# Designed miniproteins, single chains, continued (4), part 10

Each design is a single chain, and the fold is of that chain. pLDDT is the mean over its residues in the fold that is shown.

## One batch from the design tools (miniprotein)

Design m12318
Fold by ESMFold2-Fast:
Structure m12318 (fold): chain A 91 residues (1-91)
Amino acid sequence: MRRRIIHELERMKVLADEAIRRGENPELAEKIKKEMDSAIEAVRRGDLEGAREHLKKALEIASKGDTPLFQAIKAEAEEALRLVDEELARR
């Protein structure tokens, strides 16, 4: 599960980079990337509660954008949050 969560977070970073490249709310996209970096480090440490908080912040930020890329980031954040919640429920 942890490896799959990290892959979803890395995918969100790729989508945020694409938003920056296209000039689509680049300030929000940069904030999402920082939250994803923090979430990845939290997952690597086994801090799933910390990863969950960073994902919730990223979801809030993504909800301020209405482009297709920001909708994709939101969907990936919701999926990553579901995976984190499933892993937490097993403990």
Scores: mean pLDDT 84

Design m12319
Fold by ESMFold2-Fast:
Structure m12319 (fold): chain A 68 residues (1-68)
Amino acid sequence: MPSIDEILAELRARMEAVAAANADAPESEVAQRMGELALETARRYPEVPESRIQAVVHDVMEAWRARR
């Protein structure tokens, strides 16, 4: 069973890959894709605190906005 840190590291890597592939996409589309990844992770690993999943979403979206 992966640790919480391993789950969040994998989530971040997947989110960063989606952000890189969608650099010129509308923010609403990128936000929706990040939300889908966050929801999938929350459903698969209910032991991971929602606040920690949302922190990864926030960090990746902030980094994506900064690169526009």
Scores: mean pLDDT 84

Design m12320
Fold by ESMFold2-Fast:
Structure m12320 (fold): chain A 68 residues (1-68)
Amino acid sequence: SELDKLLAVYEELLKEYEKLTGKPVVLSGDTSGLLSDPAATAAMNRVLIHELKKLDPELAAKLEAKFA
């Protein structure tokens, strides 16, 4: 499903972000409900890519290309 694809992208982005920072992603509020909506999951993926660009712009660009 579209949601399963977006969740797989989210998990990969999350792992790369945690690898670079050495810390789990901290998001305000309850994210479990957001991860059950494709539009909200896509928005979270965009936020993670934006945060990755601040840490490693080359990796972020590669991941954007991979998931486009």
Scores: mean pLDDT 71

Design m12321
Fold by ESMFold2-Fast:
Formats: structure tokens, sequence, C-alpha cells
Structure m12321 (fold): chain A 57 residues (1-57)
């Protein structure tokens, strides 16, 4: 499912930050940024990931 289940936001946000830092290790994006982007993208994991990578560049 592309939607993040209730109670999994923190774990998913940490996972997204980790993914971004593999390609952009100097990125200042943190877990709070990932949680904000998840919320702004209606907890759609793919959309949030795309938004994070766009911001990391």
Amino acid sequence: SDLVPPGREEAVARFLVGLVKLDYPDSTLDVADARRLLRENDYDLRAAAEAMFARAR
C-alpha cells in the first residue's frame, strides 16, 4: 500500500530521511521535515519520497 498506516509515521519518516541521505549525505532534511511532507502528501509514501528528493537537491 502507498499509504502510511496509523502509528507508523515516525518509522516511515526516519526511513525516508535515511534513503535521502544515501544519495545526499549533506542534506539538512530531518525527521520533522519528512513528517511534514508525509502530511502535506496525505500520507502517500511515494509522493512524500518524491517531495523529499526534490527538496534535497
Scores: mean pLDDT 82

Design m12322
Fold by ESMFold2-Fast:
Structure m12322 (fold): chain A 75 residues (1-75)
Amino acid sequence: MAEEIRKEVRKWIEENKDNKDSKLLARMIAEFLRKIGILFTAELIKKEKLSLEEAIKRVGSREEAEEAMKLVEKE
């Protein structure tokens, strides 16, 4: 499975190596991954009933922990 994923990633890179807009796609993927990280942190806060300081210590990022805590408090 991991090798098949690497093969698909290599194929995508090869097909898009000359595409100047690949940088835009990379940025969009990075923003999407950041949002996923915040959602995962929010679920961790809900599951373990973490305080903000505990969440910061657990995930190693104050900004992500604060965003996740705000998301939890809206519910």
Scores: mean pLDDT 69

Design m12323
Fold by ESMFold2-Fast:
Structure m12323 (fold): chain A 67 residues (1-67)
Amino acid sequence: MTVEDVEKQIEEELERVRKEEPEKEEEATIVGNALLALFKSHVEKVELTAEEKEAIAKARALVAEQL
C-alpha cells in the first residue's frame, strides 16, 4: 500500500462522514491527517514535519478527551 492509496482511503472515509455525519467532519479530518502522517513516516522513513507532529498531537488529545 502506497501513501497515495492511504490518502485515497482517508478521502473516501471523509466523503462518507460529510454525507452521513457532517458534524463529525472536523474530528475525522484531524484523525485522517494523523494517520496519513504516521504512514508517511513509516513508509518513507523521513522525519515528521511540524504540521504532521501537530496533527498527531491533536488526534491524541481528541481521543483522550473522548475516552
Scores: mean pLDDT 71

Design m12324
Fold by ESMFold2-Fast:
Structure m12324 (fold): chain A 79 residues (1-79)
Amino acid sequence: SELLRRAAEVAEEALRLAREASKYDTPLAKEARKKAEEAVTKAMQAIEAAERGDLESAQRYLEEAEELLEEARELLEKI
């Protein structure tokens, strides 16, 4: 499904961002890593909800994951 594909993509991007943030020992990098890790958690929750047929919760978790991913990316750009 489109939602499952998007959630998987968000999880992969968030994992990559968390790894990049881990290369830096700054407050911005630590915050970016935390946001990226939260995005992974929300993306996984979206996948689990979708697999249960709870598409409303899956959509909400996906939107939260995408927002957290954007926040993490913005923080990393300021390093």
Scores: mean pLDDT 89

Design m12325
Fold by ESMFold2-Fast:
Structure m12325 (fold): chain A 80 residues (1-80)
Amino acid sequence: MEVVKREVETEEGASAPLIALKLLEEYMKENNLSSLNGAVYADGELVAVFGSGAVFPLKDTLPAGTHEFTLEITEAVKKK
């Protein structure tokens, strides 16, 4: 399991699930991954779960300001 923290500055009403998706896509590109399982938290609240079987947008929007996003990677498959 790997834990990655990112600070993200948002405008009022920014979509937490869309930010979570963008951060996962960036992490996958940086680490040359073909797939991953994990969860994303915003300010300690679960936003999204990734992997087989579940996508749960548990938090819709964020207030303006800086938020801590935490990526918990439980399984990752590397590209060749």
Scores: mean pLDDT 74

Design m12326
Fold by ESMFold2-Fast:
Structure m12326 (fold): chain A 70 residues (1-70)
Amino acid sequence: SEEDEALIKAAEEEIKDLIEEFKNGKLTKEEVIGRLQLLIKIAEDKKASEEAIEEIKKLREKAIEELNKL
């Protein structure tokens, strides 16, 4: 749905900001991971579709892989 697409896009933008703040030394890895986990909870609370929640989970896993490479 349009609502699900907006939620996924918002999650992508938040993840980009979190990775940038980690690179700039403003957030620890643990703080970034905690906020990534919160994105899933927010999507669930907003009753996003299973497909949208799975997409956000994939974005989280990709972000964690990127953090581990830094």
Scores: mean pLDDT 85

Design m12327
Fold by ESMFold2-Fast:
Structure m12327 (fold): chain A 78 residues (1-78)
Amino acid sequence: LSPEQLEEARRLAAELVERGGREAGVPREVVDAAAATALGEASSDELADVMDKQSPEEQETALRVVGEAQRAVAEALA
């Protein structure tokens, strides 16, 4: 990927996580952390710390949203 394509992919991933997380009722702090991680503004460790504070059901929902965003980004770039 070119730098422009990588930047666009990160932006799209963050947008999809924010939208999907909001629609699925994912806690705001998890959505914010996941979007920041997608943009390269936060580490995976910071996201993991926020996730560890959530219930198992909230963690499962958040992981589903992230997985859906990753698939959509991969499809958009194909």
Scores: mean pLDDT 78

Design m12328
Fold by ESMFold2-Fast:
Structure m12328 (fold): chain A 80 residues (1-80)
Amino acid sequence: HMEAQRLVDEVEPEIRAAVRELYEFKKKEGKEFTPEDGALVGANVAMKYALKQGKPATKELVDEAARRGAEIAEELIKES
């Protein structure tokens, strides 16, 4: 849905920062970092953003944010 895409686009810089923070943490700890880690972070950031705006955390929002977080995680993995 258009609303989910708009909210995820608005919060993408926060998703990117949070995904990179988790990536650096796992790298320091010697733990495996996966696209699934990025998906979970992306979904959580977008849900918090939507709720702060008085918007419901819909399945469409969660799915779109998870997709965005996974993409960012894959970019970071390729850079390493």
Scores: mean pLDDT 82

Design m12329
Fold by ESMFold2-Fast:
Structure m12329 (fold): chain A 92 residues (1-92)
Amino acid sequence: MEALKEALAEAVRAEAAGDEATAQALDDAVMPAVRELHERAHAGDAEAAEALRELYEYAADAAVEAGLITPEEGEAIKARIRASAEALIAAA
């Protein structure tokens, strides 16, 4: 999980710096793991749903820090992520 969080944060920082090639390569590298977590969460794995929430909240915070989105936008995104994860966990 920590390596996946850091890879996403690095992709966000690369995007903010205008390094599209590095951002794309990092996104491509993390997508299989993110997809696996989504599949598990939709199958009723509450732990996977919680992991996705943590991952996306971390990415939203990184985007705010990098200046890609405002703090208000970051909080709105995190609230939406939390609600989605809670709904998935409740459905599991």
Scores: mean pLDDT 77

Design m12330
Fold by ESMFold2-Fast:
Structure m12330 (fold): chain A 90 residues (1-90)
Amino acid sequence: MMEEKLRRVEALEELNRRLVEATLAASLAGRDEEALAAARAVLEELEKEEGYLAEIARLLRAALEGDEEAERELQRLVEEAAELRQELLE
């Protein structure tokens, strides 16, 4: 069970890293449409993969399209990742 949680946290961290790398400059410059387009492009590439990373990418894309259930599941995963990270850091 812990290994599955750790793999999901690793996938979420990888997704977050790729999204930040793709969107940070546009977001900080106030180019919200450009940042959103870059985020969607990253998610589209990750959806071609299989496993947790692709699953989380699909979930985030659905949330960005207004799926409230996907947004709630993503929020739950973010909270679970934060809790697990705190446990690993003691």
Scores: mean pLDDT 75

Design m12331
Fold by ESMFold2-Fast:
Structure m12331 (fold): chain A 84 residues (1-84)
Amino acid sequence: SMEVAEKTFEEVTGKIQELLEQAEKSKDLEETLKLIEEAYKLIDIFEQYVDNMISDEDKELKEKYLKKLKELREKGKEILEKKE
């Protein structure tokens, strides 16, 4: 159902954001890399879920989810570039 998809999206994106925030605040490069890797794995899994589970009638919702996941990937890349 759409309600289940929206709740799952909020929970997954929330967890990804938390991992990215922890990565940004970390002073240990190894910890930062592990947190970013975990975030990216969640993005990969959920991107596949969104593509397979949302119908063409939910196109706008699908596009919104994919856009948000792309933004989270870019944030992870920015964190890595800043940390050296």
Scores: mean pLDDT 79

Design m12332
Fold by ESMFold2-Fast:
Structure m12332 (fold): chain A 91 residues (1-91)
Amino acid sequence: MEELKEKIEKLMEEIRRLVKESMELLKKQDLPAERYAGLALRLIGLELDAELAYKKAMEALEKGDIEAAKKAIEELERIKEELKELKEELS
């Protein structure tokens, strides 16, 4: 149980760092307004999805619903990978 909580917290820390780094890279790019808006909306969407998945994971752990917690962790890992890909595109 505590190991799952640590994993969730670590994933969320990494996601928040990736969002921050990606947003900094996006702001430094001289992109057309439409492309900037599209990428910014995608970053905001991924951040919101991550916060929702984090909330679901923590609520599932509080209730002892290990299956729901694991699904939320999978969602967080998926979001992390999408953020990594987006950051690489911006680098």
Scores: mean pLDDT 84

Design m12333
Fold by ESMFold2-Fast:
Structure m12333 (fold): chain A 95 residues (1-95)
Amino acid sequence: AEDFINILDKLIEELEELAEKASGKIRENILKAIEALKKAKEALKKGDYEKAIEALREAIDALREARKLASGELKLELGELEGLLGIVLGLIRIV
């Protein structure tokens, strides 16, 4: 569980950096993803894996919406983070 929390902390930091480069609806969706990851982190601390899974799905959906609106390098970086969250979600579901 602590390893997942550490991964989420790093993903939050990367998303905060991307939010600084973004504006409008792209930034709004990145911020939604950050808040969803914070909810997932708190759920993991409490051992609530069901709530953590729901929050991770919320974060993935928000990143997907940001990626649809983005272009160039930002679109690629958002796609990479969406993929990493998908892997984390898959790993949590098997515990």
Scores: mean pLDDT 85

Design m12334
Fold by ESMFold2-Fast:
Structure m12334 (fold): chain A 92 residues (1-92)
Amino acid sequence: KRLSEEELLKIEKEALEEQEEEAKEAEEKGGGKEEVKELFKKTAEIFLKKIEDKETLEELLELAKEELKTTENPDTREGLEILIKEIEKRLK
């Protein structure tokens, strides 16, 4: 594996905090769901670019597919679909 588990955990926490902050800011600006989706796509691309470990990407892909199957929120589903597509591009 290219990254240690400690480095991976740090990147994950940082990406989640950044994503939450940007989502909150977009909502405050009145952009709503569409702007949050765009931010999610950009954040996912940046996050995945730093994680090139194929095994970790495959694990994230399975988790995203599982969440997509159980999630009822259309905004969350769209974000998960974007994440799945980005992961699939990086696995090949």
Scores: mean pLDDT 66

Design m12335
Fold by ESMFold2-Fast:
Structure m12335 (fold): chain A 66 residues (1-66)
Amino acid sequence: MEEEAKKAVEKLVEEGKLKPGNIHYAVTEDGKLILFKALSEDEFEVTVYDPKRKEIKTMTIKVKKK
């Protein structure tokens, strides 16, 4: 899960969709809602909501920019 979240964050950052002050959301093929929040230039909060299990998981992903 963390590896998948990290790849998603890296892709969104590369596309310019995740910068400080914005939020991006996505839905997985199995119906989970993923919320991406940029805390800084290299730190991102990823929240995964599973409506089938009523579970929320939050993790912090760190990606360095040059």
Scores: mean pLDDT 73

Design m12336
Fold by ESMFold2-Fast:
Structure m12336 (fold): chain A 74 residues (1-74)
Amino acid sequence: SSLLEKSLEELGELLDEALRNQDVELLRKVAEALKVKKQEDPEATLEIVTRAARKHRGKLSDEQEKILLEVLTF
């Protein structure tokens, strides 16, 4: 997909946007791209995901938390 062409930093920005806007559809698409990136560079991908989760702590819906956990445990 077009999201797989993006850098981890660009995916981090889209992740932030999806979390901020409660855009579950965008979040799922970004999460799938991050799972692929995690297979290539698990350390850098985990840093991006944990940074976003930390920024939005206490503001995440149950659906958003579940999707982020799926990336973290993939």
Scores: mean pLDDT 85

Design m12337
Fold by ESMFold2-Fast:
Structure m12337 (fold): chain A 88 residues (1-88)
Amino acid sequence: MARKEELLRRMAEILGLPYRGPTPEGIVEFLVAATEKARAGFELSEEELEELARLGEELFSLLSEEERAEIEALLRERRAELAAARAA
């Protein structure tokens, strides 16, 4: 648990986002916020992008199959909500 929190906190720091906790819901809200920040024109250095890729790979390796499935389901739901909002 501590390592998953450390990874998420570092990713949040790089992206300038608040830490949302190591739960599936917290991870999904973090990913949604990261996507919206990217759409707003937020840029990262090559070094920051490489660090995020490494942190993301390690994070996913620490997630159980059940946690990954829950994150994917919640992320699909949140993306559908955002798509509906964008459709005017």
Scores: mean pLDDT 77

Design m12338
Fold by ESMFold2-Fast:
Structure m12338 (fold): chain A 98 residues (1-98)
Amino acid sequence: SAEAAALAAEAAAEERRFAEEARKQGYPSMAQFHEEVAAALERMAAEGAAASEVARYLRGHAQMTKILADSGAASPELAERAVAAYEARAAEAERLAA
């Protein structure tokens, strides 16, 4: 749907911002992770992915980011903010899918 595509595109733009912030803070692996997520979300937006697919993708990445934070492999502050963003956007995508 157009709404799901817009949500995925907005999420991608936010991921690009997280990547830049991670890079500036000296977390190149975390920056690459966010760049890869952004590219996937941009592709989902372009291909008209279903809201349910966008929601599942975002929920999965929220979980992965929590695991990375717990392992100490990522900036805790950036990871907490990224998880909150993933969960909020996933909830919106879930509403669009209902």
Scores: mean pLDDT 87

Design m12339
Fold by ESMFold2-Fast:
Structure m12339 (fold): chain A 93 residues (1-93)
Amino acid sequence: SMLWEKGKQEALKWMQDLVRNRAPPGTTRSKTWTLEQTDDYTVEVLSQATVVETADGRRRAIASVSIIRTTKDGVNQNLKSWSETVDVPERPP
């Protein structure tokens, strides 16, 4: 899927930017594309990069892409997911 590959490339670019800038935990970049919209459901591609702090005090940047189907009743189903995680270096003193 062209949107799937585009979403992965965009998430990876954001992840690289977050690592380069030593972004703090909780920093998120995201973008959503609609693949299909019907009267009963919507299918979307969510591309995201987020910085998290793990239990060991390490900072990590996570790039992810998900295809999510949401019904008109608000039920979410994850149809496909991809993620990559890298370490964010500590900020200089």
Scores: mean pLDDT 85

Design m12340
Fold by ESMFold2-Fast:
Structure m12340 (fold): chain A 99 residues (1-99)
Amino acid sequence: EGEKLRKELELLAQESKDLSNTKKVKDLYDKVKSLYDKMVEAAKKDLKEAGKLVKEAEGLYKESVDLANESPSAKPYADKTGEVYDKAKKTYDDALKKS
């Protein structure tokens, strides 16, 4: 029974880590979406501010990728974060071309 209990505790610890990392990536995804909305508004009025918001979103996306590498269950949210970041970068680049 000791060996079985040890294996169950190891699985529980791994599951706990995966849940924690997945929650962190979901939180990062929500932050990047918020930054994207702020960047779209900033891109109309202040390209310097818009550029800062894009760099902040890049940092959060990289953190999401690192967490997804530790916990594959977080990968779908890291991928979604990357899609929002790519959209933010494209919107910013388009605004720069119009300025």
Scores: mean pLDDT 85

Design m12341
Fold by ESMFold2-Fast:
Structure m12341 (fold): chain A 77 residues (1-77)
Amino acid sequence: MVVKVLEYEVTDAAGNKLGSLKVYIQDDNTVTLEGEINGVKFKASGGSAANPEAVAELMVRLIAPDAQITLVKETDL
């Protein structure tokens, strides 16, 4: 069951918006990522909820190596 949702905005080095992603934290301390960057949609599952931002950053870097992520919304369920 999802217990927390983190929403991130993805920008390039100049501050232009490239897309967004969501991190879903499960009650078993696993994470699921969903997002779209430069028209590329992705999903990933796994990893630890101890550092969900690092998991999100790794996925973003596979699509856009110079991209930055910014937390814009956090929802506790």
Scores: mean pLDDT 76

Design m12342
Fold by ESMFold2-Fast:
Structure m12342 (fold): chain A 97 residues (1-97)
Amino acid sequence: SEEAIKAAKESAEAANRAAEVGQHGDLRPADQGAIAGTYGASAAFDAGNLKAMKEAGEATQRAIDVGGRALPGPKGKEGIEFAKTASERARQAADEA
């Protein structure tokens, strides 16, 4: 799904930004970034796009490395919506940090 690939890319961008901000001591962006990246990677895998999955997974790991905690995400359409919501939360948390 093109929507799943887009959600995965947006979640990877949000997770990378959250990781960058999290290294300055605000862990809330890192948690939301790790969640967003995990859901995005799951959505990309279900869509069969291994490159988008890898990029979201790498961004998730960067968020984890600065103290974020990843959670297992739902698959399919639910995973896409969760990736979008978590990405929005990660961006908001990073902007507030």
Scores: mean pLDDT 66

Design m12343
Fold by ESMFold2-Fast:
Structure m12343 (fold): chain A 83 residues (1-83)
Amino acid sequence: SAAAQARLEERIKNGKFSEEGIKGLQEGEALLAFEAALIKTVGASLALVAMARRIERNPDLPLSPETREFYLEAKRKVEEFLA
């Protein structure tokens, strides 16, 4: 449901803003856990857009060029589809 998607998105956002969450996104192990959460999220398109926005705001995130391109391209496609 939309309410469930909003709650999952809020948790992802809260993880990004907590000191532990921000540090975790910069560490390999925590990044893998974050990616697993994105895959399991209802409304995966929203999770992809949220990750892409995080990448745009934090160029120092420890992601491969291929992973960065994947999320940024996915965000572009989602935004084009919803336009």
Scores: mean pLDDT 64

Design m12344
Fold by ESMFold2-Fast:
Structure m12344 (fold): chain A 99 residues (1-99)
Amino acid sequence: MLLDELTEEEKRIAEKVMALIEAEVNKTPEAIELAKELEKEMDEKDKEIYEKAKEILKEIGSVDEGMIIVIVKHLIKGEEEKAREEAKKLKEKIEKAKA
């Protein structure tokens, strides 16, 4: 759903960020190995987006693919506060759907 709405560049960055966050959360050998390879392919902008996305997710206290996608999309545009707001809105929407 959300991935289909992204440009190729936004999707590329979002997929890398999702893999890196998964490696940090799950700590599986496979995820850690994939993360190391992805980090080698990241430029300075990709790394900045990843660090900011990680910080925002830590602040929200939840990790979800949809939140990562929304955060990355706004961070690519330099809209850090919008990334936070949209991620919080998505978290609320997901929690209401599960209730």
Scores: mean pLDDT 74

Design m12345
Fold by ESMFold2-Fast:
Structure m12345 (fold): chain A 92 residues (1-92)
Amino acid sequence: SLNEKLLALKKKAQQLIADAQQLLQTESLSEEQRKLAQQLIETSQKLIDLLNAVGQGKIEGSEEVLAEIQKLSQEIERLQQELNEGLKQQKS
């Protein structure tokens, strides 16, 4: 169902926020990595807020809303990739 898909996306976004928050507590993070982690948290929170609004019926699951969910998901994947690549390069 749509609700099951929205819950799965929300759970994924919540896990990404938790992981990024944990990462931000490490002293070895570069300023660039900190910025990427913060952007990942902010973008994931925007996705959660949108998913909550759709789930509560405050916003219709219109084509425009689904496109915005897809855009936020793509931005999250890009930020996660950039952060992970940066972290791998620092492990000498």
Scores: mean pLDDT 80

Design m12346
Fold by ESMFold2-Fast:
Structure m12346 (fold): chain A 78 residues (1-78)
Amino acid sequence: AGMAALQRERHEAIFKGADDLKNSDLSEDQLKDIAAKIPDYHKKLQEAIKKGDKDESLKYSYKLGKANQASGLVSLKK
C-alpha cells in the first residue's frame, strides 16, 4: 500500500485519540501525566515510521493524539 494511505490512517488515529480524550472525564493530574508522555510517544512514532512498522505507528499516533489533547486541556485551565 502507498505512503498516502498509511499517512491518512495515522492522521485518523491522531484525531480519534484527541476525540476520545475530549469525551473522557480525566482529572487534571491524569491529563498532566498523559501530556508528560508526548516526547516519548513522538520518539516511538518516528522510530515506528522509520522501521515501516504500521501497527506501532498507528498505536503511537493514537497515543500522541491523546497526549497533545491532554496538554491543550491543561493549558486552557490557566
Scores: mean pLDDT 80

Design m12347
Fold by ESMFold2-Fast:
Structure m12347 (fold): chain A 85 residues (1-85)
Amino acid sequence: SAKSEELSRLQAIGTAAARASMASKDPKASQELFKLAAEAGKEARYFIDNISKLSTAEIRQRAEEFLEEGKKLAEKYGVEFEEVE
């Protein structure tokens, strides 16, 4: 379903942030990327538990917000952040 596609995208963004955190040798970069990954995972869990009450647009918007934040952190710290489609 469209909701499960957007949810999968949010989970993939969280995984990308976790990988970037683990790959970074800068403690500040690792901490901020790990926090983003944890927040994305928590939000994905909330959406799974409330999937019948949420619109596809709400899930998509939140996934886009996490992707934008991940890209900003990657630019700030000079690390790669894979765009997951």
Scores: mean pLDDT 83

Design m12348
Fold by ESMFold2-Fast:
Structure m12348 (fold): chain A 63 residues (1-63)
Amino acid sequence: MELGEKIVEALKKGDKEAALEAAKELSKQYGSIVPGMVAVHEAGKVAGRPDLAKEIIEELRKL
């Protein structure tokens, strides 16, 4: 997914807002926050930033 690549790139740069926006867009397309959370978790592994991925997931949960 193109949004998944955007999340990976944002996490590599430490851009929390860009990663969160891409995750919100993905979740909106599926009508659930779960796809965005899953995409961020996987992107965190790929980008080597599981710490930042957890932070973004907590922000998604507050929506």
Scores: mean pLDDT 80

Design m12349
Fold by ESMFold2-Fast:
Structure m12349 (fold): chain A 90 residues (1-90)
Amino acid sequence: MKKSKILSIEIGILLDSISLGFVSEEDREEALKKLKKNIDDSVEDLKKLGSTNQEIADILERLADLVKETNPEIAEYLRELARKEREESR
């Protein structure tokens, strides 16, 4: 089901974002780079599942709100991707 696949992607991003809080400062840059790539790959997977640009933007903004207190850099990255998806929906 499309909904269960979307939920799996959302949970994956959320768990990865939380896990970033337990990474040492020395490893944080590499962990951030890998997480941003995983987010990019997840957006492409959502498109393959038939999600619209607006649906993807809504998912990304919801995730940004959930992680903004723990990972503001990831929250901003998610918001930038959401903005791009909204622009492409025009």
Scores: mean pLDDT 78

Design m12350
Fold by ESMFold2-Fast:
Formats: structure tokens, C-alpha cells, sequence
Structure m12350 (fold): chain A 68 residues (1-68)
């Protein structure tokens, strides 16, 4: 499951604009000892780019507001 990792990454990206969600995802997966294949890494990066909800901090803010 990536949802919780993406959420934490989004919070980090808001605090530090130099931090990418993709980079944080890879870092967290490494911390958990999960190794992805080259194809999986490419797919993950493309998925993050295609889904603005995971990359765009504006979408993250909307989720926070609606989670009331």
C-alpha cells in the first residue's frame, strides 16, 4: 500500500519545496527494505506524474479540507 507513504510525502513536500513525492516514496520503500525492479520504478514515477492528487499539493490541501 502506497497511500500512507504518499500522504506523508505530500506533507513533507509542502514543508520543503525541493522535495519530490517520487523521491520520498523511493526513500520510504528503501527504509522498509522493499526493492523495486526497474520497470516498477518507472511505472511508479509515471503513475505519480499522471495522478495530480499524489503530486499536486493543492489536491492534498483539498483532501485535508474535505476530511473534516
Amino acid sequence: MIASVVTASAIRAIADPSTDLYKLLVEELKRRGIKLSEEQLALLKESQEKDPTFIDTKKFSELMDEDL
Scores: mean pLDDT 53

Design m12351
Fold by ESMFold2-Fast:
Structure m12351 (fold): chain A 110 residues (1-110)
Amino acid sequence: SAERARLAALRERLRNAKTIEEVEALLAELRALAATASPELRMEVASLIGLAILKRTELEEERLIAQGKPKSEVQQLVIRATAEALRLIGDAIDEELRLRREERRRLEEL
């Protein structure tokens, strides 16, 4: 599908992204895609958003270390970003499981 092809392209762009600005542009595109994504792709989109947040955090961590920021500030950034990524992935998994339960129920009524 066109959506699958676009998601694969965004995943490759994330793998190759080297700047915070590149990752932020990808996050904007992924969030727009999440709003319109088909049910079968919602978990993949959420997972990729989570990976993009973590990659942005790695680049931001490198920037803060280079600027001589305290370790506590860097740790707080990493903890917050990890929690955000895990929450997004968890919410997407819960929604997918809900939809699969509804589909099984519909099939059992046949």
Scores: mean pLDDT 80

Design m12352
Fold by ESMFold2-Fast:
Structure m12352 (fold): chain A 89 residues (1-89)
Amino acid sequence: EEEKKIEELKERMEKLVEEFLKKADEAEKALFAKLLGPLHQRFSETGDESPEALEEALKQIEEIIEKVKKTPEEVKQEVLEELKKKQAE
């Protein structure tokens, strides 16, 4: 049962991210990637795949998505420009 819950939480996280990225413009995607980076790194370093850790990660991803949507377009565009500059170097 716990294994199924872990799989369901991972699927929910993947679908949430995929749905957001499908609807997001390039500037929103850039900001999302910037905000998600630290969370992804922490999760990778701890290796904690417990249902509790996954539920916490899911909530944090939902908060990041909401923060991206509430961020002014000018700030999102600046993040996108920084990302493009790093890729061009």
Scores: mean pLDDT 76

